# Designed miniproteins, single chains, continued (5), part 14

Each design is a single chain, and the fold is of that chain. pLDDT is the mean over its residues in the fold that is shown.

## One batch from the design tools (miniprotein)

Design m16456
Fold by ESMFold2-Fast:
Structure m16456 (fold): chain A 91 residues (1-91)
Amino acid sequence: EVEELRKRLEELERRIRELAEELSKTPEGAAAAREALAPSLAELQALGPEADALLDAGVPQEEVEKALLPKAVELGERAARALEEALEALK
């Protein structure tokens, strides 16, 4: 499960990078990409302190990953969708 979630996150990272690069070919697309990613980046930034709090509480690394990887994947999926919608709107 954790390994599958890591693979999914890697796939999402690659997809997000590809979409962001395509959008960033124009200033208009670059602005759209920033707007699309902003909510997901804010939530992703909150995951670091959450992980640190769990580790400080003595939760094992694998259990922290089980708790937070699903949320990271969900954020990645939302980011990819937002970028795909932005790209489609510019066609």
Scores: mean pLDDT 79

Design m16457
Fold by ESMFold2-Fast:
Structure m16457 (fold): chain A 103 residues (1-103)
Amino acid sequence: MTREEQLAILEEIREYVEKNPEVLFGLETVDRLETALENGKLRILGTAVKEKDGEVVMIVKLEIDGEEVLAVFMTPSASIELIEEVAKELGVDVSEIIERLKS
């Protein structure tokens, strides 16, 4: 993935967050990701998104300073089933995130 492609993905995430202010990740997180990318500390490894019955889940797999991290953007009403479905498409384990949502 090129730097221009990574910037385009971050811009899509920013637009999504601006249109869906109820998501768990806000614009401040997007700004931090953009700053990390500019400093060569961020790589975007993959993205997956699904919308079902007005619920939206987007999962971004990224690397910050050599550490793999998952960023999850979702409506508060998003079902656990939808989260698991998006995670399967991206090939990531979201068990910890699901456990926190059940708490």
Scores: mean pLDDT 70

Design m16458
Fold by ESMFold2-Fast:
Structure m16458 (fold): chain A 100 residues (1-100)
Amino acid sequence: DRRDQLRQQMDQSRRDAYYHLSQAAQRAVQQGASQSLVDQLQQAGTYVRQGDIDGARDQVDQASQQASQQGVSGSVMHDIRDARRHIDRAIDYQRQYDQL
């Protein structure tokens, strides 16, 4: 069923986003980044788990700006960007589902 396929795609994109946010937070801690940045990344992960994908996107964008300002490593920035892409994908799948 096309609806079941879209739900599975949304769920997978949310899991992938959460994974990358978790990795970004762990790497941020390892690199001595601010607690504020770590908290923002963890909050974005919480929004993803709760299905507040728009809230997660806004939080990731804020975390990305803060990470850039703090000069965190490319690996943390890479995980944040990957999380953002998976969040965007989840939003796109949700829109496709709503149009069925």
Scores: mean pLDDT 88

Design m16459
Fold by ESMFold2-Fast:
Structure m16459 (fold): chain A 73 residues (1-73)
Amino acid sequence: AVEEARQRAREAITTVLKASGGDAELANRAALTIANHYRLQGREDEARAVIDAAVEVLEQAGLPVSPKLRKAA
């Protein structure tokens, strides 16, 4: 569950970055959308795993992490 959420986020954010040509704002928004989906289901550990994975992907790509995404962790 937690590792599945982490892997889903890593794949989704990587796909968004490839499809958009490195649009960091779109990637940050996608990460928040995925995390909020888990939160609405009461799955807080999965939501945090999504945020952590998205932050890691963005930082490894040298892209900015939004204050909203950092605060959501």
Scores: mean pLDDT 82

Design m16460
Fold by ESMFold2-Fast:
Structure m16460 (fold): chain A 78 residues (1-78)
Amino acid sequence: YIEQLEKRLEEVTRRADEAIAAGDKDALFDVNVEVTLLIIELVSGLNDPSLTPEEKERLQKLLDRAAEIGNRLDRALA
């Protein structure tokens, strides 16, 4: 589960970097939506009582990184 979220973050990060470099507003918007959905999933995951403390720490780090990417995309779209 967490490995799938890590892979999604990696893919979204790559797409965000490509969209920012290209100045492609449509791609920036699409990636921004995907980052927002990933943040929602990560927040939901952090509320799962079946997760270990280590897994919750890993999810929190992923959330922090996703939020950073979201901020970069918001600045590029401004």
Scores: mean pLDDT 79

Design m16461
Fold by ESMFold2-Fast:
Structure m16461 (fold): chain A 69 residues (1-69)
Amino acid sequence: PVTPIQKKAGVIPYEEGMTVRDLLEKASELFGVPVEELKVLLAGKELPDDYVLEPDDAVQVVPKDAPLA
């Protein structure tokens, strides 16, 4: 049983040049789940692991099987 997408307490610090993969690895540690079970959304769209994050990107880490909007 999985719950709907929920923003958890805890912010992953942004670093210049951080990729989606880097963010997923940090989120994996924070949530205690494998990176393969997580994905990153920007404005409701899934980002590829090779996407380089920008400081102004408001991204969300969600379960990999969560439906896209």
Scores: mean pLDDT 69

Design m16462
Fold by ESMFold2-Fast:
Structure m16462 (fold): chain A 81 residues (1-81)
Amino acid sequence: MSEEEIRRNVERFLEVLSTLSPAAQRQWVLYWGRELLELSKTDPERALLMMELAIEGARRRGLEDLAALLEQTRKEAEELV
């Protein structure tokens, strides 16, 4: 998957996420964060890039609580690398 495809997929995820209730947003971010942590065991560069793009996109959308959850997940992934 190209960096451009990754960026586009993350943006689509965030767009869908913004249409959900706060409870559903949190559940989806926690699920996706767990999937990214698993990905970081086999492809850490891709996992970290996806997390960084998601944090940036979430902040641009005003989803600060979700950005904080993703940032915590990114720190955990960085410890695995």
Scores: mean pLDDT 79

Design m16463
Fold by ESMFold2-Fast:
Structure m16463 (fold): chain A 92 residues (1-92)
Amino acid sequence: SAARARLEALLAEVEARKPEYQKIMDEVIKLQKEGKPLTEEQRKKLGDAQFWEAIERALREGLATGRPDEALARVEQIEKSRKESEKLLEEK
């Protein structure tokens, strides 16, 4: 169906980005072990990495359960939450 095709295309895009956001997560864990505070740029990159990780999880659950429409709706909610967070940062 169209929903499944869209989910598979979006998952392929997320998987292409996965090496980059996994590297960011690994670097954050390393800094936390060293007791070093995160810079503003590192916090922003962590936020981006967590966003893509959440998208990947939603898409994988949609494939596993056979509910691509439900997974796409969850992706839209994750994107909406990110936009709201960015707006709050601009208001500060």
Scores: mean pLDDT 80

Design m16464
Fold by ESMFold2-Fast:
Structure m16464 (fold): chain A 52 residues (1-52)
Amino acid sequence: SDDRKQAEKLIEENKEKLLKMNDSELEDFINTLNSPDARGYARIRLLYLRKG
């Protein structure tokens, strides 16, 4: 979906910063996203990024 594509763009643009965030800061970032679909996508994407 377009919401997921926008979330992916934001994640890639902010990847280094996001990897250094604590759980509270990550939830704040996720809550800036416009849709539940984008938020769900971002949670899974960030989990995989942290796993390496």
Scores: mean pLDDT 80

Design m16465
Fold by ESMFold2-Fast:
Structure m16465 (fold): chain A 55 residues (1-55)
Amino acid sequence: MEEIKELMEKKKEQLKFTIDSIRAQFPHLPEEVLKSIEETGLAVIERDAEELKRA
């Protein structure tokens, strides 16, 4: 159970790094697109955490 919390936090940190990387590579991207990617990433992390709790 504690490991799932640690994995979620690590994945959230990686998501932030990915967003920063995308912004650096595509500086012309609207902030709305970056927010959409972040929201989708967070939803995937939450879904995966729920699946791990069930397994």
Scores: mean pLDDT 78

Design m16466
Fold by ESMFold2-Fast:
Structure m16466 (fold): chain A 86 residues (1-86)
Amino acid sequence: SKEEIEKILEEMEKIVEELRELTEKDPSLKPLLLEAEILLGVGHLVYAVYLTVAEDDKEFQEKVLKKLKEILEELKELLEKAKEKL
């Protein structure tokens, strides 16, 4: 659903914000932050494409949701890696 997609994007933003805060405390995390920022950018691009497609295209919505969930999992792994380095 659109609500589920928007919720995933909000969770992505929160993860990247937490990584930014950790990187301010430990600049050695900058490479992980860069990777996270790129993934967030890709997530926003996927959402922009979703907004150009009819909301009744369920198959396309499912593909967008799957891609965003994959990006979210990669972001979660980067955050855990950053926390383990501290």
Scores: mean pLDDT 84

Design m16467
Fold by ESMFold2-Fast:
Structure m16467 (fold): chain A 105 residues (1-105)
Amino acid sequence: MQQGQQLQQLGQQYYQQGNYLLATDYFNQSSDLYSQSGDTRQSNLSLGYSYYSQALYSDSQGDYSSASSSYLSASDYFDQIGDTSLSQYYRDLSQQYQQLYQQQQ
């Protein structure tokens, strides 16, 4: 549990630096540790952050389709932990990025 929290904090630190790939990796490691300990809520929270970081990376690459899908996944994990405000926010972002993807075609 303490190690899972430390990995989540490292993910946040790399996210703040704009290193979304390392942020994603640390959030996934945090999720795995919480899952192994049976802490489903913290595992889902870390997965939400992981997908959010993946969405930002995809956006930085101009991959709006992957960004849209990652935001939708983040929305679903935040919904599972009862964070309806973040869930709705990421669902709205998913829709916006889907529209951007359609404009690329």
Scores: mean pLDDT 88

Design m16468
Fold by ESMFold2-Fast:
Structure m16468 (fold): chain A 90 residues (1-90)
Amino acid sequence: AEELIKEAVKKLSEVIELAKKLSEEDAKIVLEATYKFIEKAVQALNEIKDEEKQIEAIKKAFKEQVEEAVKRLKNEEVKEALRKAAEEIL
């Protein structure tokens, strides 16, 4: 479960670095989604005892934050990078 969070955060950080070069507004959107994902993922680790259910909850949180961010993003390259990150994690 912890390794999944680490990989997801790494992928989101790569999208943030790309977004910083293309759109400061989009970079802020991805950063906000990253913080919300981390909060929900840490909550899942603390509240769920079963590792398989922790992984499900973490993947669900990641998917929800990616979907919300994609709706708000303006730059197509940033949207595509975020979708690709989601495919690699989910």
Scores: mean pLDDT 85

Design m16469
Fold by ESMFold2-Fast:
Structure m16469 (fold): chain A 82 residues (1-82)
Amino acid sequence: MEIEVEVTDEKGKVVKIKVETSESVGEALEKILEKVDFSEEIKERLKELAKKYENLTLEELEKITGLSASEILNRLIDLALS
């Protein structure tokens, strides 16, 4: 299922990104990295998170965590920003 995810960049700009819930978390994070302006340090952290969850789809993580795909992606971004 295609969903629209709102992501806030390091400057506070909101960017809307379309992802498929059947995509891996890694694929969704790569789409975010292409469209959202992050520093190299944050990009590297997000790539590490993408690798950690590369074998899980957004739908599988929604089922495991009880969080929406949008909440999952924004939590991973928040972890990279910390």
Scores: mean pLDDT 81

Design m16470
Fold by ESMFold2-Fast:
Structure m16470 (fold): chain A 83 residues (1-83)
Amino acid sequence: SKGIIESLVTMAAQRAGVRAYASSVEVDEEGRLIVKVVTSDASAVKDMEITVEYDGKKLRLKVVKVEKLEDGRYLVTYEGELV
């Protein structure tokens, strides 16, 4: 479920020492996973290799878009890639 992926991404960020959380998880029409992450830590803007076991699949997150929020945080959009 989306909530499980949000929790896994947030935990992976915490494990990496990054202050970030998943704000949304969507699946597009092509079955690709789109994850949006909010962070105050600019290091989280880099491509992340996260081994997420979801339905027996391994998932890597790639940065697609970065948007600076008015409060100085970043909204980072990742595209999930099966590896």
Scores: mean pLDDT 70

Design m16471
Fold by ESMFold2-Fast:
Structure m16471 (fold): chain A 95 residues (1-95)
Amino acid sequence: MREELEELLRRAREKKEEVEKILEMLKKNAPLEEIQKRLEELTGHPFKSWSREELEKAVKSRLESLDIIIRELEVALSGDRAAGEELAREYEAQR
């Protein structure tokens, strides 16, 4: 169980780092086509019809979701049930 959670946490952190790189590209006004290609490589889904503003919102939303997942995994690994219940309430409030 713990080893599986540690692997999920590692993958979530790596995914967040890649998404943060895409957000930096958006902030630096990188070509829209390059950003769309990076997101397609990361997600396996095409984004060719998405505007820069839509891509920025999607990237920010993805980062927020990954932050929640990372926190949930960190709490689960710590064994702190009270912290886990508090995090679950925070997650529900964001829905």
Scores: mean pLDDT 75

Design m16472
Fold by ESMFold2-Fast:
Structure m16472 (fold): chain A 80 residues (1-80)
Amino acid sequence: MAELQEEIVKLSKEYEEKLEKLKEEDTTEEVIEAGKKLLETYKKLIELFKSKHGELPEEAYKKLEELEKKYEEFVKKKKE
């Protein structure tokens, strides 16, 4: 379980870093779609972990919510 928790935290950090990188780019709706695709990939991975190992810790779900909110902020900033 410790290795699984480490992997979840690592993936959350990698996604946050990628999303922040995209926020700095002066680019089109293609970047917004790329951010959405990254979030969807992360969600599927969390669901896969849950199905294989049962209930995940609360912190895993909180991280997912954080990532969703960061994506929403990213989309809002790009549409302004």
Scores: mean pLDDT 67

Design m16473
Fold by ESMFold2-Fast:
Structure m16473 (fold): chain A 79 residues (1-79)
Amino acid sequence: MPSLDELLEEIEKLVEKLRELVPKLDPETQKLAERAIELTEQSIQLFKENRDDPNVVENALLLKKELEELIKHLEEIIA
């Protein structure tokens, strides 16, 4: 099972990939992607502050999955 620190590192890598896609998106989709980045960074800080919460690892896994699905969808729009 991945540690919380490993999951947060993977999520941060997904945020970097999302940032690389942002300039390739239309203006409306770009605003949505930028908001997703902001909310993800806020969630990362919240997870770091609540490391002892047993739900944090599960929530981090869900966030990672949602970001992977978002990135896939955006790549399909660009293609």
Scores: mean pLDDT 83

Design m16474
Fold by ESMFold2-Fast:
Structure m16474 (fold): chain A 88 residues (1-88)
Amino acid sequence: MEEEERKKLVEGAELTAKQALEQMRRTYEMAPGMDPKEAAQRVLMYADTAAGSYYGAGELDPERREEYEKKGDEVRKEGEEIAKEILA
């Protein structure tokens, strides 16, 4: 893979992660008006999308892999905590 193409893919993965994270937090804000199980499922879905995109960015940019793995882990943890709060 060309270096220039790789950089664009990393940027795309970061953008996807940021968009999914925004949707996760937006779902949390809307959760009081939703079915709790549906809201929790959507939060976890967006958290998985964001985390997966960060992990993918780490595979594309091995020098920053630890940074991306940490971001992915943090997003998954945030999603799990939000889902537990919605279901409580």
Scores: mean pLDDT 87

Design m16475
Fold by ESMFold2-Fast:
Structure m16475 (fold): chain A 73 residues (1-73)
Amino acid sequence: MDEILREVARLIAERRVDDAADFLYENGLISQEERDYILNQPTIDLKIQALLEILADRFGPRALVIVNRKMAE
């Protein structure tokens, strides 16, 4: 889990949010519907927001803290 969240945080920090959504889906952490929801957002910032909301809902606030900390670097 932590290794997957660190990779997701890295991809988001690089603004590669579509790759982050794909990586989460490939590792079985989100559904196809959740991935499609993220990818259908009109801007990168809204895609990041959707991704973070899904992570917080599924895995709790700790997952959001890990990702947000990496993004804030």
Scores: mean pLDDT 79

Design m16476
Fold by ESMFold2-Fast:
Structure m16476 (fold): chain A 82 residues (1-82)
Amino acid sequence: ELKKKIEELLKELEKLGFTLNPSTKEAIEKLIEELGEEEVKEYLEILLRLLKTDDAEEYNKLVLEYREKLPEWAEKIKKILK
């Protein structure tokens, strides 16, 4: 169920211009192996919220709340998907 939710989140992110290399399936499996399903799901949910928000106050609140975790996740994901 978590893997299916992660796939759904990735499809929504792709609609907003987010891309993964290598293939989506391989990327999901590698991310889950290194970070765990819960962390991958949380990251994708927060990223989707940031990309979907059109309210500057909500955007700034999310950025402040996750300012350290979002860059750490991005760096980890880049290294894992390399």
Scores: mean pLDDT 70

Design m16477
Fold by ESMFold2-Fast:
Structure m16477 (fold): chain A 94 residues (1-94)
Amino acid sequence: SAATVEQLELLAIGLGYLAQEALRENLSTEEILKTAEKLMEQLLPTLPEDVAAEVRRLFEEFKERAKGKSTEEVAELLREMARRIRERARELAA
């Protein structure tokens, strides 16, 4: 649905902004994860169950890959997650 596509685009934008803020403010991985979890809590309930499950899996993969990484590496992982979410939004819009 158009609403689902818009919610995925908003999530991707939010994650991209968080990546930029993480680099600007030199945020810790813990602070980045906390902010990303808040974004997920806001957006996941607005998505269909199947799409929400996909996004949740991407977030869990991100959390695992972020362990022991620098702020710069975590920011790149956030951008990768945002890119995958945008790709899914495009598939749903087609």
Scores: mean pLDDT 87

Design m16478
Fold by ESMFold2-Fast:
Structure m16478 (fold): chain A 101 residues (1-101)
Amino acid sequence: MKEVEEALEEMRRNGKPAVERARKEVEELIKAGKKFPEEEIKEAEKEVKELQEEIDKLVEEFKKTPDPKKQAELIREITEKMIELLEKSVPLAARAVLEEL
């Protein structure tokens, strides 16, 4: 259990700054009125979809895993993939807001 708690604390330490960075990047792109090439958006959509599928597989593995050490490893992997998902989603989020304005 301590290993799972340590992984969750690592998730909190890394997750909040990642969300704040992504939000700031989206806000800066919106403020700049950045125009996104369709190819850039298509690549971002593909990367986001692939990361979502990887995260879903890791979450299902976590649900099936009774071993605290492996649960901790899976939490770390899920955290890393979720941070990458946030980073790769920045262009998509910015474009979505700009198209509504």
Scores: mean pLDDT 82

Design m16479
Fold by ESMFold2-Fast:
Structure m16479 (fold): chain A 90 residues (1-90)
Amino acid sequence: SERVAELRRRFSALSRASYDALTAAGGDPDVVAATRGAYLTARRGLGTKDSFLDMSQTLARILATHPVSPDVAALLRRAIRYADEAAREM
């Protein structure tokens, strides 16, 4: 649907912004790699309900296990919200 496509585009943009912020800050390589993985999955057009839920869980684990700046945390939370909304629309 157009709604799912819009949410996926927003998730991709926010995931990319989070990746760029983490890279610029010299973040943990595992956190950078996980964030990049979420971005690439969204970008490659993998938009199933399960893939959005997996992305949401991956980003939530990053927030739970690693300290990040408030700006990066806000971007990750928005990406999580949009991934969850996309999954609910499916």
Scores: mean pLDDT 75

Design m16480
Fold by ESMFold2-Fast:
Structure m16480 (fold): chain A 83 residues (1-83)
Amino acid sequence: MVVMITLDKVLDTKEAEQLEAFASERGKELGLDVKSTFVAYGPEKDYLVLVVGSYDEEKVNQLIKMIEEEFGVKVTGIKVLEV
């Protein structure tokens, strides 16, 4: 399952790498069964992509709150894709 998290801004390379590491570590601590994390770059907004074994909405929402607090970003959308 793929979770696409829309951010309110474009990240630089260092911010993207730090966000990927943070999301992977905190997501695993929350029990999200994180397989992969990466930032997908958009022209006006970037996306955090989580590849997870199962979707848990409450745990994803907890991770989003932690990301917003740590990186000073706002999440503007969440899309869950079954693959």
Scores: mean pLDDT 83

Design m16481
Fold by ESMFold2-Fast:
Structure m16481 (fold): chain A 91 residues (1-91)
Amino acid sequence: MEQEEIAERLANTEDLEERIELIAKLAGVDVSEIREDIAIIKDESASATQKAAAALRLIGIAEDAKLVVRSLGHEEAVEAIDKTLKELLKE
């Protein structure tokens, strides 16, 4: 799937799992990296530093994906990425 097709699909899907997968493809990371960071954020035994580091990694992934979709002129996909990041950072 070309980056433009990924951006268009991301803007039109309401499935959180599909949005995570598409963001991973845009940012050039494995979806497992996003899932590992989500697990750290939700882990009651994780330190504040570990949770902050995981959140910063997710923010970085989202910013990389947003850079790609902005370069393609897909502003609606930027909103989908921001919405997804907010959902992933909920405890």
Scores: mean pLDDT 83

Design m16482
Fold by ESMFold2-Fast:
Structure m16482 (fold): chain A 80 residues (1-80)
Amino acid sequence: MDQLYKEAESEIKNLEVLLKEAKADPRVPQKLVDKIEEAIKKLKKAIEEKASKEEIIKNLMEAGALEVAYVAYKLSLEKE
């Protein structure tokens, strides 16, 4: 379980870096910024409340999918 919590803490730090970048870029929709903030809050809450392994994995998968979506969105802005 400890390793899973460390992975969740690392993902929170990654998302916080992306959130700072997203807030600085006026081309990023506010809805996407809000989703990143929500993912950070969900992961922090799961760690704080010592949520089940299953719940932490679920939140990590959702955060990872959002990170991929953010990168894909930013790449789309370079072509069109």
Scores: mean pLDDT 81

Design m16483
Fold by ESMFold2-Fast:
Structure m16483 (fold): chain A 91 residues (1-91)
Amino acid sequence: MKLSIKEEIDLLKNGDYEPILARLPSDVKIPADASENYKMGLAYLYLGFKLRIIGENELAAEMYEQAAVYFEKAGDLNAAKSARVNAAQAR
């Protein structure tokens, strides 16, 4: 069953990234040693992509900005920069 976008956002606000990451495309590789912060970043990035596809550009930008925050906490500055570029392009 498909969760609503509000339910997916509420899950991430509570740190529950697992249901979101289970829906990533099969070609997305999550490193076996990935930190919780990195996984949160991926979950927010994925929600941003989904929101942008359906035209929810402002919500997509907010999800991308959250992805950048979590990627910075994970030490992945390149992923954080990419997420901020996506946020700017969504607006």
Scores: mean pLDDT 78

Design m16484
Fold by ESMFold2-Fast:
Order: structure tokens, then sequence, then C-alpha cells
Structure m16484 (fold): chain A 73 residues (1-73)
């Protein structure tokens, strides 16, 4: 169950990173950093710690994307 939850979460996180990259909302450099962080977290942290760090990174990226949208409006 714990392993299945980690796999499911990792798949969702990878899919979201790829989606943001395809939509041009993040750079390839940021995508690489996010993939690296995810890999490290999956190797050593609890599922709750992984979720918390993902939320922080996701919020930062959303704010960055919102600022870009405002700039082109």
Amino acid sequence: SSMAKREEMAERLRAEIERLLREGKISEEIAKVLREVLERQLAGESIQDIADKYAEISEKLVKEAEELVKKVE
C-alpha cells in the first residue's frame, strides 16, 4: 500500500512536470531540478515529507506562471 501510494504520487508529479514543460510554463532547467528533487525524495523521505515539499514547489511555480500571465495581459 505504501509503495503503491509512492508510485502513484511519483507518476502524478512526473506528469505534472511534463505538462507544465509542454505548455511552456516552466523552463527545461526548472523541470530538471524538479525531477531531481522528486528522485531524491522518493529515495529517502516519508510520503508526507514528499507531499509537503511538492506543495511548496508547486505553489512557487504557480505564482511564477501567474506573474508571466499578468506581464502579457
Scores: mean pLDDT 67

Design m16485
Fold by ESMFold2-Fast:
Structure m16485 (fold): chain A 77 residues (1-77)
Amino acid sequence: SSMSFEEALEKLLEASRANDVATAREYTDYIIANASREQQQVALERLLELAEEVKDDKETDHPALEEAIIRLQIALS
């Protein structure tokens, strides 16, 4: 069964919040390979909203979130 964009994005956001780099990478790559350019822009916007939400947590690094943002920015370049 094919995964929907909405399901992949939800899983990406959950993995990014959990700082699960491997899972976030899997779903970022899935979105880049299977989603439209417009859907990829929505995914990037949702990740940037999450980055804004967590920016005040100065004691916690968010490498999964940071990598997902960079990868989608490159895909949309």
Scores: mean pLDDT 85

Design m16486
Fold by ESMFold2-Fast:
Structure m16486 (fold): chain A 89 residues (1-89)
Amino acid sequence: SPVLEKLEEALKEIEEAFKELVEALKAGDVEAAREAYRRLKELYEELLKLFKEVSDDKEDVLRAIALVLRAIGLLYEAELLLEKNGVKV
């Protein structure tokens, strides 16, 4: 499905934003960490918009749910890392 391919691309961008956040925190760059989190949040909202466009086909819906759950997990991990490093967002 073209929509599933776009969801997979959006998840890839979310994974990249998460890596940027981890690298910024390791470098002690609080402003870069905030910017990476902002980008991750924006990409997550875009992924949710794409999820709403998935066909009613059961297999496509289940695959899309798995991609959304991975994105939710990365967002949660990002928020925990920010909290542990004393970064307010």
Scores: mean pLDDT 88

Design m16487
Fold by ESMFold2-Fast:
Structure m16487 (fold): chain A 84 residues (1-84)
Amino acid sequence: GRELLEQAKAADPANKRPVLLPSEYREEVEELKAKGLLPYGEVIDVEKLGRKAVAEEAVRYTAEQIREIGDEVDERLSEFVLPA
């Protein structure tokens, strides 16, 4: 949820750490990344790289947490006003 997103920003304020994601949620995450709404420099498929290989360098999300982030992003998009 929102708290999780705030924790992720606090853990990676420079937006340099890749996000580790379940492959089943890759499509949603790619949409968020394309819209510039995922505040991470890189998205990593955890199944391909193995958990240990990138654990120290990455912010990790569960499938449920990715869904929650997606819900929050949709909520935030509804309140987005283009700068005049």
Scores: mean pLDDT 48

Design m16488
Fold by ESMFold2-Fast:
Structure m16488 (fold): chain A 70 residues (1-70)
Amino acid sequence: PATLTLVVDASDLPQAVKILVGDPNTLSVEAVVSGDKTTITATFKNKESAEQAIEKLKAAGIKIHSYSIS
């Protein structure tokens, strides 16, 4: 498994969650809202799926302030 942690605007959270939950390679999604930002932690079957999820979020127009894959 691989874990993707990313920071997006709180206003983008519903769209980001929809994309992540709709991905069959996603195992879990957690989100913590703090002010105008949200930290999303998503676990995937493998690292390649996590990398593909980043590209899907970018393609949807979501502004990613920071991210890491571990």
Scores: mean pLDDT 87

Design m16489
Fold by ESMFold2-Fast:
Structure m16489 (fold): chain A 67 residues (1-67)
Amino acid sequence: LEELKIKQKVYEKIMKGAEDAIAFLRKRAAENPELAPQYEAAIKRHEDGLKKARENYEKYKKEIDSL
């Protein structure tokens, strides 16, 4: 149980970090249009990571709820 709770919290932190990174990169893209394609590529990478982290968070949440 404790191990599953730790994993859930880890993915929760990963999701928060990805959201913060995306917000930062979007702001940078607006400030530097000439570099926007580079920032957009990085944003998409973080969005994919966020999706995967959310899937893992839900997986561990369901496992905890089934105990």
Scores: mean pLDDT 81

